Designed miniproteins, single chains, continued (3). Designs and how they scored, part 50

Each design is a single chain, and the fold is of that chain. pLDDT is the mean over its residues in the fold that is shown.

## One batch from the design tools (miniprotein)

Design m9712
Fold by ESMFold2-Fast:
Structure m9712 (fold): chain A 64 residues (1-64)
Amino acid sequence: MLSEKAKEKLKAFEEKYGLPVTGEFNEDVVLALDEFAAKNGMSLREALKALGLTDEEIEEVLNA
């Protein structure tokens, strides 16, 4: 399960990009993060790190 800190980071990203604030790694969040990553020349994993997620939290998100 994602930590509360990871959920807070996802909620902040959702609010920033006008998405529903859920704190969950849903399809809308994935699409928005993929676009953010592409615009910044980074992978989805690097974009998740930029949001402050740990390597362990990133693995939980990507393997869910």
Scores: mean pLDDT 76

Design m9713
Fold by ESMFold2-Fast:
Order: C-alpha cells, then sequence, then structure tokens
Structure m9713 (fold): chain A 78 residues (1-78)
C-alpha cells in the first residue's frame, strides 16, 4: 500500500505535465517494476499467498506479474 501511494503520487506529477503520453506510460511501468521488485525481494513470501496472487494476476491479465510470481513460486518449491 505504501508503494502504491508512492506510485499514485508519481502519476499525479506526470499528470501535471500531460504534454508527453510516453512519460505517463513510463511512470505506470515504473510502478509495475517496483511491484515486481517487491515480489522478488519479499523475505516473508509464502507459497500459498503467491499462488493466490498468481490467480488474481491471471484474472486481471497482468502478464508480467504472472511471470514473476510463477518464477518466485518455482524458486520456493526448489
Amino acid sequence: SEVKKEQEELDKEYQANPDDEEVRKKAIEFGEQLEIEAIKNNPDAKLEDLKHALEVAKKEGREKIVEVVEEKIKELEE
């Protein structure tokens, strides 16, 4: 939630300068990258929680998140 608030603040900053749609897209992609990093670096990641996150990500069509969560699950099962 703290990371989501930071991403929302960044989006607001880019919305203040709407001259570049590409800059706005990059801010959104950066937020997704932060989420990916949080998944990879979560020391308290539980397999069951990751499987639930995978199901949600698949329903929402978040392909990059799906791949990262699947890789994390595989690492924990190894």
Scores: mean pLDDT 73

Design m9714
Fold by ESMFold2-Fast:
Structure m9714 (fold): chain A 77 residues (1-77)
Amino acid sequence: DLREEIEKEAEEAKKALEEGDTEKAKEYGKRLGELMMKAALEGDFETYKEGLEKVHELSKKLPELKEAFLEGARAAA
């Protein structure tokens, strides 16, 4: 279930940020972008929208996470 995978990757990114591991957070951000693009391509826009809100909140703490997300999304497109 893509929604469960997106939730898991978002929580891992949050934990990495809380631990100060920005490189690990970016890796989870890229995976999150890949999964969210896959959800959008499958027509699951509700899951995509919920994921966008999570990325927005995480990016308030690490702005570079938006770039990591976009890199993952482009790789999946």
Scores: mean pLDDT 81

Design m9715
Fold by ESMFold2-Fast:
Structure m9715 (fold): chain A 68 residues (1-68)
Amino acid sequence: MTEERKKRIEEITEELARELAERYGLSPQKARSIARFAVASAVAELGTKAPEEEIREKAREIADKLVA
């Protein structure tokens, strides 16, 4: 995985963490932990070369199941 790719994954993680905190009323720390796990799981399922949008969508799906 390239350095640029790692930065993009971090951006997706931070975005998802904010969405989770706002939608589910989670603390920023809990939202970030869930987002990190969801993004890591999405990358593991889709592969490191998967499009960013697909990773974003899959991570949201995983995070929603973890919070709901």
Scores: mean pLDDT 80

Design m9716
Fold by ESMFold2-Fast:
Structure m9716 (fold): chain A 91 residues (1-91)
Amino acid sequence: ALSPAERRALAAIVGEVLARMRERIARTGRVPSDEEVREIAEEAVREYLAEHPGEFSPEQQERLRRITLEYALRVNEALRAGKRAAGFIKL
């Protein structure tokens, strides 16, 4: 199970990923590629960990990266399928 700190981190990181994905869609008029989503997710996790030095173990950092990426890619899959996944997900 995720710790309360990991859950708070995921809520913040995922919120940032969704915000950046929405901004890119607004600017480009298209759903981002999985490659673009991976870059957004990686950047968001990296920035969060840099702002919270020493708060997470290496194992926790790996879990945050994996869960964030899996979630972001699933949202992107739903967007490509014409579903409003981002509109139904609350953080």
Scores: mean pLDDT 82

Design m9717
Fold by ESMFold2-Fast:
Structure m9717 (fold): chain A 81 residues (1-81)
Amino acid sequence: DLQEKLNRRGVYELPVALELAIAAGDAERVIRLAEDGAANAKALEEAGDLEGAKALREALREAAERAPDEEASRALREAAE
């Protein structure tokens, strides 16, 4: 199942990891998680899981409002596209 492979921890765990990084003020980790999120969202969209891609991009966009600095916020907003 291609959808299961794309959701193999990446989609389910990434929002939790992102919240922990934001709470810790770890901007570098937030930026890395934004990059992972962008890659996972594109992979879901390519596989036809438009709802999964949308949900992940919405989580990234919401996280940008709470990011520890402007660089991390920008990375999350770019990832949400």
Scores: mean pLDDT 76

Design m9718
Fold by ESMFold2-Fast:
Structure m9718 (fold): chain A 111 residues (1-111)
Amino acid sequence: DEEIERYRRRIEEDPRDWRAWAQLADVLAKQGKLEEAIAAYEKAIAIMEEQKADPVLLAALYLSFALFLITLGKDEEALEYLERAEAIIATLSEEQRAELRRLLSEGRTVP
């Protein structure tokens, strides 16, 4: 898969590129590679949390991962990420909340 190989090459060059991990997770999820998708989401989240990345993007990734977990019947795990997203959203400005809505409407974890 050309798209998967592209993201894997980015990760090889920069293993801390959380955007590459998040994009890889999305592609793997769409292809039904469920365990690999979960691992990629968890890696992207861990890097973003460690780097104190943009809270809008972190909330978007939490919500995308939670939705994916719900589709797999992992409701308890999904609830944990939903609660983490809600905690961030409560701190966001009106402008940041509008940006989050745009990201979610596009079905993207990254802009």
Scores: mean pLDDT 84

Design m9719
Fold by ESMFold2-Fast:
Structure m9719 (fold): chain A 111 residues (1-111)
Amino acid sequence: SEELKKIEEAIKYFDKADEKLVEAYRSLQAGNYEEAIRKLEEAKKDAIKGLKLLNYSQEFIDEVEKLFDKAIEAAKAGNVDEALKYIQELSDKLAKARILALFEYNVLKEK
């Protein structure tokens, strides 16, 4: 079904976003701020695509975008601890969205 395909695609986007957030975290710890910023911008695009596929509210999407922008701003300023804090908050939010998507996928797949 189209709904199952959208959920599956959203989960793939969340997985891509999470991988890029992990890479951004490692790059920040290594002092590679340019790579970290690039990975954060890529993770933002993937995360927002996933949220839109699942019809998340514009309010929630704006909250996630704002957290990404804060992480990117902190990374640009060399504020590693602040950037890592926002990356952790983003990882937690996207992990919850992914868990809910997987639950819904499994419920719909059995019907």
Scores: mean pLDDT 90

Design m9720
Fold by ESMFold2-Fast:
Structure m9720 (fold): chain A 83 residues (1-83)
Amino acid sequence: SAAAAQAAMDAAAAQGQALVDQGMKLVKEGNYDQGKKLVQQGTDLVADALRKAGDDDGAQAARGLGDGMLAMIDKAKKEAEEK
């Protein structure tokens, strides 16, 4: 049961990272709103999975990285709207 729970959390973290990667690709393509949504969903999934696995430091690092990415997306969108 513990091993199955760990495997499920590892899979959720991997899915979250894939969503972040997909979101950042959309941002590079100018799709800021959809990209931001995927980065936020992916970051939440990674951070939640790490916290449930008992990795509070990893969860905090994932949130910090996610917050940085969201700030960069907001800046990129604002710069695109200025043109």
Scores: mean pLDDT 84

Design m9721
Fold by ESMFold2-Fast:
Structure m9721 (fold): chain A 83 residues (1-83)
Amino acid sequence: MRKYSEEEVLEELRATEEAIEEALKVAKEHPDDKSLIAQKVAAAQLMLVAARITASRAELSPELEARLREVEARVREAVEEIK
């Protein structure tokens, strides 16, 4: 059965990017709300973990593997920027 397609990996990566952008937005608009910022960052990191698990069970094209690395770098950079 083909449940772990490239489309599913792409969808999870898009969701992860949206989550980290939300974390950045909250950090900019509510810099004093450390609890809310931490919750948004944790959500994005959990989504990245889920995306990595899905990707590990899928046959990745070089393009999709590069996309995964880009999203991982984006999450790391955003977490560092929020600090």
Scores: mean pLDDT 79

Design m9722
Fold by ESMFold2-Fast:
Structure m9722 (fold): chain A 80 residues (1-80)
Amino acid sequence: SLVAELRAFSAENTIDNIDRERTLALTRRLIRALTAQFNANRSQMSPEDAAAARAVFEEDIRALAKLFNVPEEVFTRELA
């Protein structure tokens, strides 16, 4: 996923040397876009599969918040 690729990029490249504010804003916009795509595809999934996929996605979002050293709400609020 794009979220996992961004996480890997953050681990390999020292993000603290880049514009933090801009990076956080772009990451939130990416999460919002991915959430919209997930919601569009959710109607084609069983409720059980949708719940499982959502749980994995939310875990990845929380892991991103930890990598950026920000409160989870900075990213999880984009999940709506």
Scores: mean pLDDT 70

Design m9723
Fold by ESMFold2-Fast:
Structure m9723 (fold): chain A 72 residues (1-72)
Amino acid sequence: KPLDLSKLSPETRELAAEAAQHPDPAVRQAVLDAIRKNPEKADEFVEELREALSHPDPEEAIRRIQEIVEKA
């Protein structure tokens, strides 16, 4: 399903825009899927998700994104 940006907080919307600019499509998809599945948890952990997104290793970034959403 497409991500509905109008339902997101400004902070989570900015995170989604940053994720869309990431060079690795798997990292982009992981962040967008995390936001889509639970936007409230994504908003609560937006700073941690941004840190994960900025990780130089794409596989580690995806792992951290999934762990953050599970811990919320």
Scores: mean pLDDT 75

Design m9724
Fold by ESMFold2-Fast:
Structure m9724 (fold): chain A 63 residues (1-63)
Amino acid sequence: MGKEFAELARKALEAGDLQKAIMYTGLTIAEGDKESALENIEDLRKAGADESVIKALEAMVKA
């Protein structure tokens, strides 16, 4: 589950759309695809996403 959202997050990140990438990463976590979500979180951090958003996403994965 969530593989489509993980792919959409990667496409958004490649396009520079951080808001959509964050949204789809959150949906990837909600659907239980934690491994893909962790990869997307790392890419979001490298792309300059807000630290508060990264921290929230990491907490959601570990919850």
Scores: mean pLDDT 80

Design m9725
Fold by ESMFold2-Fast:
Structure m9725 (fold): chain A 86 residues (1-86)
Amino acid sequence: SEEERLRELVERVVEMMKRLVEAIKNKDYKKIKELVDEMLQFMQDVAGLPQSVVQQSRANVEKNFTDENLEKLRELLEKKLKELEK
């Protein structure tokens, strides 16, 4: 039961990461922001992160929204996705 819920949560994270990679490749900044917000909310809900940490992370993402940083994020996400699929 708990193990199945954890697997479903991991599958949601993987799907969000895949969508984020595609949004970055398409330079769809609106969708990137939406997906980042979903991921931060998920981290708050699942990991019990303080709202202040989540809000600071949102502000940091907004400040660092450059093509160079998004490309680095895409590379990191693709590497993590490959690790999770093995």
Scores: mean pLDDT 77

Design m9726
Fold by ESMFold2-Fast:
Structure m9726 (fold): chain A 81 residues (1-81)
Amino acid sequence: MDLEAAKELILELKKWEEEGKVELEIEGNTVTVTFKNDPDLALEISARALELEQKGDLEMESEGNTITLTFKEPVEKILAL
């Protein structure tokens, strides 16, 4: 798993949560991202997540304005790098 790329993605999501642009729910290996009316931000995150999915580092599922990212490692372990 590309732990640095995964960490960078999660940290950027946390920054956007602090800015009020997304809502995050983190549970074990899973990050659920809920977007408020910003399609450009949703596309940017989807593109970065898709790159990691193509490497086999996560699974991505999208439902409406929500993207669910399931990593191969617990989020706590990724952030501890």
Scores: mean pLDDT 78

Design m9727
Fold by ESMFold2-Fast:
Structure m9727 (fold): chain A 79 residues (1-79)
Amino acid sequence: LALSAAELAAVAALRAAVEAKNLALIAATNDENRRVRLELLRMLEAGEPLERFRELLSKHADPETVERILAAIREIRAL
């Protein structure tokens, strides 16, 4: 589906923020997590269900960080 320019900019900014935040957690465990990070970014762009993000993030991030990321995705989807 088409997004407005403002929505696309918000998605890009969130992707950058999520990636930067996740890199601090993911960098500790390397190659396998790099693949998961790329999948999360792709899923974020594709608008996948939040439960898919929860499942993947729970393997690589603490519960507090997972809920924070999911809240951010939910906010974008409300636009």
Scores: mean pLDDT 68

Design m9728
Fold by ESMFold2-Fast:
Structure m9728 (fold): chain A 70 residues (1-70)
Amino acid sequence: SAEVDRLVAELGRAMEGLRAAIKAGDVPAFREHAQRAEEAMRRLVELGKLDPAGAEQLIADYRAQVAAAE
């Protein structure tokens, strides 16, 4: 569906942003992209297109990484 395609594209862009922010040591940018990735992942889980357990673990890992960087 168009919504799923959009969410997959948003997740892809957020993941690229996360990699760039990690390389740059940019904590505010990392937070921004992590929030976008989390939102897209949660919506994909609701649509049955992503495994809930895997998504929650990845979200928890990102949140822990952000907290450790602050």
Scores: mean pLDDT 78

Design m9729
Fold by ESMFold2-Fast:
Structure m9729 (fold): chain A 111 residues (1-111)
Amino acid sequence: EKEELLAKIQEEVDKAAELYKAGDLEGAIKHLDKAAKLAESLGDWFGYLAAASAYAMRAVVYADAGDLEKAKQDLKKAREYVEKAEELGAPEDEIKAMRELIAAAEKRVAA
C-alpha cells in the first residue's frame, strides 16, 4: 500500500539523519540506500523524487566519509531520477525544488 510505503521511506530517512548527526556515516548510508530502494519501488514521479532526495543526501554522507567518487555517482543518479520524474509528469515546482536540493548537495560535495 502506498501510504505504508511512504511511512517506511520517511522512517528510513529519519533514521539516516539521526545516525548522520551521531557521526555514524556507515549507518546513515545503509538507511539512505533502503530509503532510495523503497522510493524506487513506488514507480511514480513522487517515488523518483523521493529517491533523488535520498541519493543527494547519501552523496553528502559519502563526501563526509571521503568517498568523493561514490558521492558524484549518487549526485548523477539523483539528477537522472529528477529527469525521470519530469517525464512522468511531476509538477514544475517539485522539479525545481529537487534540482535546487541537488545543486546544494553538489556544492557541499565540491567543498
Scores: mean pLDDT 89

Design m9730
Fold by ESMFold2-Fast:
Structure m9730 (fold): chain A 103 residues (1-103)
Amino acid sequence: MEVFEEARKLAKEVGDETALSLIENAKKLLESPDKDIQIRAYEALAGVAFDLAQRYQKEGKTELAKKALDIAEKFVEKMLEIDPNNERAKILLETIKKQKEKL
């Protein structure tokens, strides 16, 4: 998946081994046929991308922060594809949008 490759690239650029580990663990969870597990995996991926965006913003790397927020948004969209009424996904999407406005 292109979004996974983008997330890995951003994590590697800052040397965030914890983020890389979380991305790989979430990818394994997506092999589950359980839709709730898939939603939780995408939620974890969105969280990792959001944390990377905050880290890049603190380092003054605005363009990389924007890319990380775009990746977080794509993962939240995957949650909404599985469950369009998912309240956690809607809250995450609003949080991501507010963070984009600060950049």
Scores: mean pLDDT 84

Design m9731
Fold by ESMFold2-Fast:
Structure m9731 (fold): chain A 71 residues (1-71)
Amino acid sequence: SEAEARQTLVDILKSHGVDESKAEAITERFLDLNPGQVDLRAERGLIVGIAMSEGVDAETALKIAEELQRL
């Protein structure tokens, strides 16, 4: 479900040191740009791009991408 995808993405972002408010902002932006798209693994490149645009450093963003790839 979209709610499960939202929670999963927030939890992954937080597990890599992204603060809760930023993790929620990144997740909301992703869902707004991709209504109904809950395949976090397939959309990992877009998620990484959004995270970096919100100030997540490239090394952390790559680690997030690796975790999303494992879903």
Scores: mean pLDDT 83

Design m9732
Fold by ESMFold2-Fast:
Structure m9732 (fold): chain A 71 residues (1-71)
Amino acid sequence: SLSDLIFRIAKKELMEELGLSEERAERLARKVVELVQQGYSGREALIEAIREDESLSEEEKERLIKKIEEA
């Protein structure tokens, strides 16, 4: 399904490009799928998923969002 494809792509990107653990990447990738289904672009969905994540520190959030915005 499209949702499965979005999940796999987001998880891979979060792990390989952003350096997140598999557990964190899966959690964020699930949120990305939800946000894309709500009409967010992939980039917007990644940024919002990171902003909303309660387990990431503010420093980690700033670093990850900056990397996405500079890509």
Scores: mean pLDDT 84

Design m9733
Fold by ESMFold2-Fast:
Structure m9733 (fold): chain A 65 residues (1-65)
Amino acid sequence: MVAREAGMEIEGIGISIEKGSIEVRKENGKFVFITLDPSKEAQEEAEKAAKEFSERTGVEVEVKY
């Protein structure tokens, strides 16, 4: 479920943080989503947000744990 946009340069809801927390960085023209919570729920939330962002913007996204 989408709760809030998080610092993305897209028009509309880019990512949301429902459980845990994630940090977003840009590396070599792609975005990296870093989970700050080691739980599987935070990991899944970060992967979901990364997938949705990639589908909307067409840019590559990587997830780190």
Scores: mean pLDDT 61

Design m9734
Fold by ESMFold2-Fast:
Structure m9734 (fold): chain A 67 residues (1-67)
Amino acid sequence: PPPLSEEEADELLARQLVEAAEEETGVTPRSLEELVALIREVGEKQGLSDATIEALVALAEEWWRRR
């Protein structure tokens, strides 16, 4: 199957990540710093590995930068 474009893939994954974080915490991030902090909090609470949390943070940062 053909790969998604960088922007399309980042947007879809970032949307899912933001929705999951909002559902877990009930907080809507207003800045990249808030989004990153939210992802780290949820990841730690869920017991995710450091590598997984770092990957999710990198994805959110890239999505925010391209928006």
Scores: mean pLDDT 71

Design m9735
Fold by ESMFold2-Fast:
Structure m9735 (fold): chain A 85 residues (1-85)
Amino acid sequence: SLDEKVRELERKIAELQIEALQAAINGDKDKVNELLSKIREVGDELVALLKAAGREQQAAAFQRRYDETISRLEEKIKKILEELK
């Protein structure tokens, strides 16, 4: 059940990343910002879920990986939006 919920939230993050990149390609800055906010909300939910389940080491590992993933996503989006100028 917990592992199923974790997997579902990770899938949701992956889907939102694809949508954010697509919004960036379309030049829709408002949609990009909306989707980036949603990604952060889902990531925070996943960290909270792991902490509530007593999996503090897994939560910390996810947080580090997640922060790196979001940073790289934001860099890619910035480059896409610059190319559309």
Scores: mean pLDDT 86

Design m9736
Fold by ESMFold2-Fast:
Structure m9736 (fold): chain A 79 residues (1-79)
Amino acid sequence: MWEEAEKAYLAGDLEKALELIAEREGIPSLELFTEEDKEQIKNVLEVRIYYKKGKEVTKEYLEKRREELKKEAEKIRKE
């Protein structure tokens, strides 16, 4: 479903989002997508996310990214 692809994209997992769209469209491999196809799918996902929830979705995305960056920073400091 588009909603599952949208959630994967917001989680920063573009590859999984593309796989979900490919599965839905009956495309057997991501390698069959051209770079233009990938950009079109990405644009559709971003437009859907932006217009559905706008600023709130952006806030959730930033919160998720901040948590990931904190975890990476902790790993670097312990090395």
Scores: mean pLDDT 66

Design m9737
Fold by ESMFold2-Fast:
Structure m9737 (fold): chain A 92 residues (1-92)
Amino acid sequence: MKKKLEELIEELSKEDDAEKILELIDEIQKLLLELIDKNAPEEEIEELIKRAEEALEKALKKLTPEEQKKVRLHFEEQLSMIRMYMWVKKKE
């Protein structure tokens, strides 16, 4: 699972198609949620999120301003979901 996540993050940094970037963001989010369900350490999840954010910034430089806005909003929403889920899981 972690290897596939790292591969998706690397693919994200090289992608130049907005729709493919959105698909990669969704797949990364799904795998991050699966890691949280398996009680992966919070520090490991946060490090993967940071790497995904850095990869996204590289991808965004290849997009139009309209596409950048759409992709950033989607990533922000997915990230909020991940952090909310981590917080809920910690309280259980």
Scores: mean pLDDT 84

Design m9738
Fold by ESMFold2-Fast:
Structure m9738 (fold): chain A 73 residues (1-73)
Amino acid sequence: MEVIRAAVKWELEAAGVSAEDAERIAERAAELHEDPEKMFEAIKEALEKLGYSEEEAERIARGVVELVQTLAA
């Protein structure tokens, strides 16, 4: 769980998300890591609420989900 949360936070910060927002999103995403579709939707929604465009939020969320699926395999 902590490894997944740390990886999600790192990926979000690399995309330009603030450390505080990245940590909050990463905590929620880690709870949903067993359901990639729900995790994708949660990350996308959180990024859109932070002012990211739908296209940017989708791209970032997709990258995060792919990373988590690789780590969870």
Scores: mean pLDDT 80

Design m9739
Fold by ESMFold2-Fast:
Structure m9739 (fold): chain A 103 residues (1-103)
Amino acid sequence: SMLERQLQLVLDFLEYVSPVGLTPEDVERIRARLEAGEDPRDVVIDELLRLMEENGLELYEGDPEEAIRRDPSNRRARAQLAIDLLREGKSLEEVLAHIKEIE
């Protein structure tokens, strides 16, 4: 279904950019929001911000693209760049392609 494809895209996205792994409870909350017709970009932004705050991780300060080029394993920089690009109106697919191209 379209919902299952959207859920898989969101989960793959968060697995790639998040500094923290998702719990089963996180996955079910994401599913419920997508079933309610919420924009997948808003769901991803909210979940990244929540995961970082709940785990005591600060938002990355500075240039996240330069940080990723210097250290591709820098997941805090990946999360910050993803949030920035999604807020600029890029799709999940465009953001993933952009971050993978930098690495």
Scores: mean pLDDT 85

Design m9740
Fold by ESMFold2-Fast:
Structure m9740 (fold): chain A 59 residues (1-59)
Amino acid sequence: SEIERLRKEIEELDKQEAQLKKDYEAGKLTKDQYQKQMQQLVSRYTALQIQLIGLELDS
């Protein structure tokens, strides 16, 4: 279902965020690289959450 697809995408973004934080704490990423990638993840996460809420309210 569309809800299952969105939940899977959100779960993958959560995993990417956790990995990104670990890489930054381990010194594998610069602060600039970390912040840029975090902003992209947050924007995508917000868009997916809005879509998911809309579908849950319509259901």
Scores: mean pLDDT 83

Design m9741
Fold by ESMFold2-Fast:
Structure m9741 (fold): chain A 80 residues (1-80)
Amino acid sequence: SMEKEIMKEIVILEAEVTLYYLRAVFDPQADLDAIRERVEAIRAEAQKLIGSLDNPTAMQIHNMRDIDTIYRDIERLRAA
């Protein structure tokens, strides 16, 4: 169903953002500006996908919250 496909896509986007977060934290040569730009694009796509649903699931809301949290953490790393 459309709802199952959107759920799978949101989980993939969360996984991608987590990989960028790990690079931002553990790679001292990481381009934090480039990582922030990529995570912002993923965040925007996730918001668009969830916004297309009349009744987002608790899991989808949780995944979006995790993406938002990681975006803010990367912004804090970039600002430091």
Scores: mean pLDDT 82

Design m9742
Fold by ESMFold2-Fast:
Structure m9742 (fold): chain A 93 residues (1-93)
Amino acid sequence: SSFEETIEAIIELIEELKKDIENGAPDSVLASKLTAISILMVAAGIEDPEKEEELNKLALEFTKKVDEALENGDREAALKAIEEAIKKLEEIK
């Protein structure tokens, strides 16, 4: 229950990041949300140690893919990384 609520909160924040990217939000806003998402993924792994390795790996891969896509101006790649992260989180919960 508590773990599922944490994962749902992370998914909601990722959906907000998606909207911010689609609306052309400033880099500072995008960076702040990426940081918050990665911190929450790590925290969720502490809450369920059996899922810690998967959540830590997802946090690293998600942050890297979105950062690289945004640096290259590749909005489509950033949105695909977001969709992949949401699907993985839905499988984890």
Scores: mean pLDDT 84

Design m9743
Fold by ESMFold2-Fast:
Structure m9743 (fold): chain A 67 residues (1-67)
Amino acid sequence: SIEEANKAAAEASERVAAGVEDGATAEQTYQEALALAKSYTEYADQLISLIEISYGIARQERARRAA
């Protein structure tokens, strides 16, 4: 479901931010979540936006921890 895709993307984002998951694996999960979200109708744009914001924040947090 789209909710499962969103949850998977959020979990991958959190793991990247924590330095547990590599960026390539997290990026793959994120892209799969976006593809699933795009398969739905009028809710797709809202869910894609939320997934993108969440992943962006996680990537910034990971960069901060690496510095």
Scores: mean pLDDT 66

Design m9744
Fold by ESMFold2-Fast:
Structure m9744 (fold): chain A 92 residues (1-92)
Amino acid sequence: ADEAIERLRAAGAEAVAAGLERLVAAGMSTRDALETLLAMLEATRDDPVLAKMALALESGDNSVLAWSDEEIAEYLRRSEATLRELLAELDA
């Protein structure tokens, strides 16, 4: 979990890293937490308002709500790529 959290932070995915930490602390396995977060990001990708709201709740930072659609789309793209990479590493 700690390595995955560090990888997400290094990729600039701080809100997703915080979400992973909370899900693992709540008793989810690292794999289940990563899969849950990836599914959430994929489900909200086409709704920038919903994506911003989800990230604001996870990070505790309402400034995310002021992000442009381009900024949120890029953030989601980076976060999804990093989550997929981490899941692939767990399958090795």
Scores: mean pLDDT 78

Design m9745
Fold by ESMFold2-Fast:
Structure m9745 (fold): chain A 60 residues (1-60)
Amino acid sequence: MISAEEFAEICREHMDPETGVLSEEGARALAEAAGVPAEEIPAGTTACQAAGKLAARGKL
């Protein structure tokens, strides 16, 4: 389970500020921190989509 604070910090470091799209490193870091497979947060996922996916799995 990832905290909202850890989620925000990873997104701040690895998110495109114009599009909200996570880099490959950001998507991977979120998957590792949340304890989900990398396939659940593929490259090109937005921070909002990642938040929704993690919340739905009880990981955020």
Scores: mean pLDDT 79

Design m9746
Fold by ESMFold2-Fast:
Structure m9746 (fold): chain A 81 residues (1-81)
Amino acid sequence: MKFVELVKKIRELQGAIENKDLDKVKETLLQIAEILGRSDLVEKIKSGNEEDILEALREMKQLLPFFRDVFEKAIEFIKEK
Protein backbone atom coordinates (compact mmCIF):
# COMPACT_ATOMS: atom_id res chain seq x y z
CA MET A 1 0.00 0.00 0.00
CA LYS A 2 1.59 3.26 -1.23
CA PHE A 3 0.33 5.30 1.74
CA VAL A 4 2.31 3.27 4.33
CA GLU A 5 5.51 3.61 2.27
CA LEU A 6 4.84 7.35 1.84
CA VAL A 7 4.44 7.87 5.61
CA LYS A 8 7.71 5.98 6.26
CA LYS A 9 9.58 8.15 3.73
CA ILE A 10 8.17 11.38 5.18
CA ARG A 11 9.36 10.28 8.66
CA GLU A 12 12.81 9.57 7.13
CA LEU A 13 12.75 13.04 5.53
CA GLN A 14 11.95 14.67 8.89
CA GLY A 15 14.81 12.75 10.56
CA ALA A 16 17.25 13.76 7.81
CA ILE A 17 16.27 17.43 8.26
CA GLU A 18 16.74 17.16 12.07
CA ASN A 19 20.21 15.60 11.48
CA LYS A 20 21.03 18.29 8.85
CA ASP A 21 21.90 15.52 6.38
CA LEU A 22 21.49 17.16 2.96
CA ASP A 23 22.36 14.00 1.00
CA LYS A 24 19.71 11.97 2.85
CA VAL A 25 17.15 14.79 2.46
CA LYS A 26 17.70 14.69 -1.33
CA GLU A 27 17.60 10.85 -1.46
CA THR A 28 14.37 10.75 0.56
CA LEU A 29 12.76 13.48 -1.59
CA LEU A 30 13.61 11.44 -4.71
CA GLN A 31 11.95 8.37 -3.16
CA ILE A 32 8.84 10.39 -2.22
CA ALA A 33 8.60 11.79 -5.79
CA GLU A 34 8.92 8.22 -7.16
CA ILE A 35 6.16 6.96 -4.81
CA LEU A 36 3.95 9.84 -6.05
CA GLY A 37 4.63 8.74 -9.66
CA ARG A 38 5.74 12.25 -10.60
CA SER A 39 8.63 12.05 -13.09
CA ASP A 40 8.73 15.87 -13.31
CA LEU A 41 9.43 16.10 -9.56
CA VAL A 42 12.08 13.37 -9.80
CA GLU A 43 13.86 15.33 -12.57
CA LYS A 44 13.72 18.59 -10.58
CA ILE A 45 15.29 16.95 -7.51
CA LYS A 46 17.94 15.10 -9.62
CA SER A 47 18.91 18.41 -11.31
CA GLY A 48 20.58 19.57 -8.07
CA ASN A 49 19.39 23.13 -8.77
CA GLU A 50 18.10 24.82 -5.60
CA GLU A 51 15.18 26.52 -7.40
CA ASP A 52 14.10 23.24 -9.06
CA ILE A 53 14.24 21.40 -5.71
CA LEU A 54 12.22 24.20 -4.04
CA GLU A 55 9.57 24.02 -6.80
CA ALA A 56 9.34 20.24 -6.32
CA LEU A 57 8.90 20.75 -2.55
CA ARG A 58 6.13 23.34 -3.10
CA GLU A 59 4.29 20.88 -5.39
CA MET A 60 4.69 18.09 -2.81
CA LYS A 61 3.16 20.38 -0.13
CA GLN A 62 0.08 20.82 -2.34
CA LEU A 63 -0.18 17.07 -3.09
CA LEU A 64 0.33 16.04 0.57
CA PRO A 65 -1.40 18.70 2.75
CA PHE A 66 -1.35 16.43 5.84
CA PHE A 67 2.47 16.62 5.74
CA ARG A 68 2.71 20.35 4.87
CA ASP A 69 4.78 21.14 8.01
CA VAL A 70 7.47 18.60 7.06
CA PHE A 71 7.78 19.99 3.51
CA GLU A 72 7.89 23.56 4.90
CA LYS A 73 10.82 22.49 7.11
CA ALA A 74 12.49 20.90 4.06
CA ILE A 75 12.05 24.14 2.04
CA GLU A 76 13.61 26.16 4.89
CA PHE A 77 16.49 23.66 5.20
CA ILE A 78 17.28 23.81 1.46
CA LYS A 79 17.07 27.64 1.43
CA GLU A 80 19.41 27.93 4.46
CA LYS A 81 22.01 25.67 2.81
Scores: mean pLDDT 82

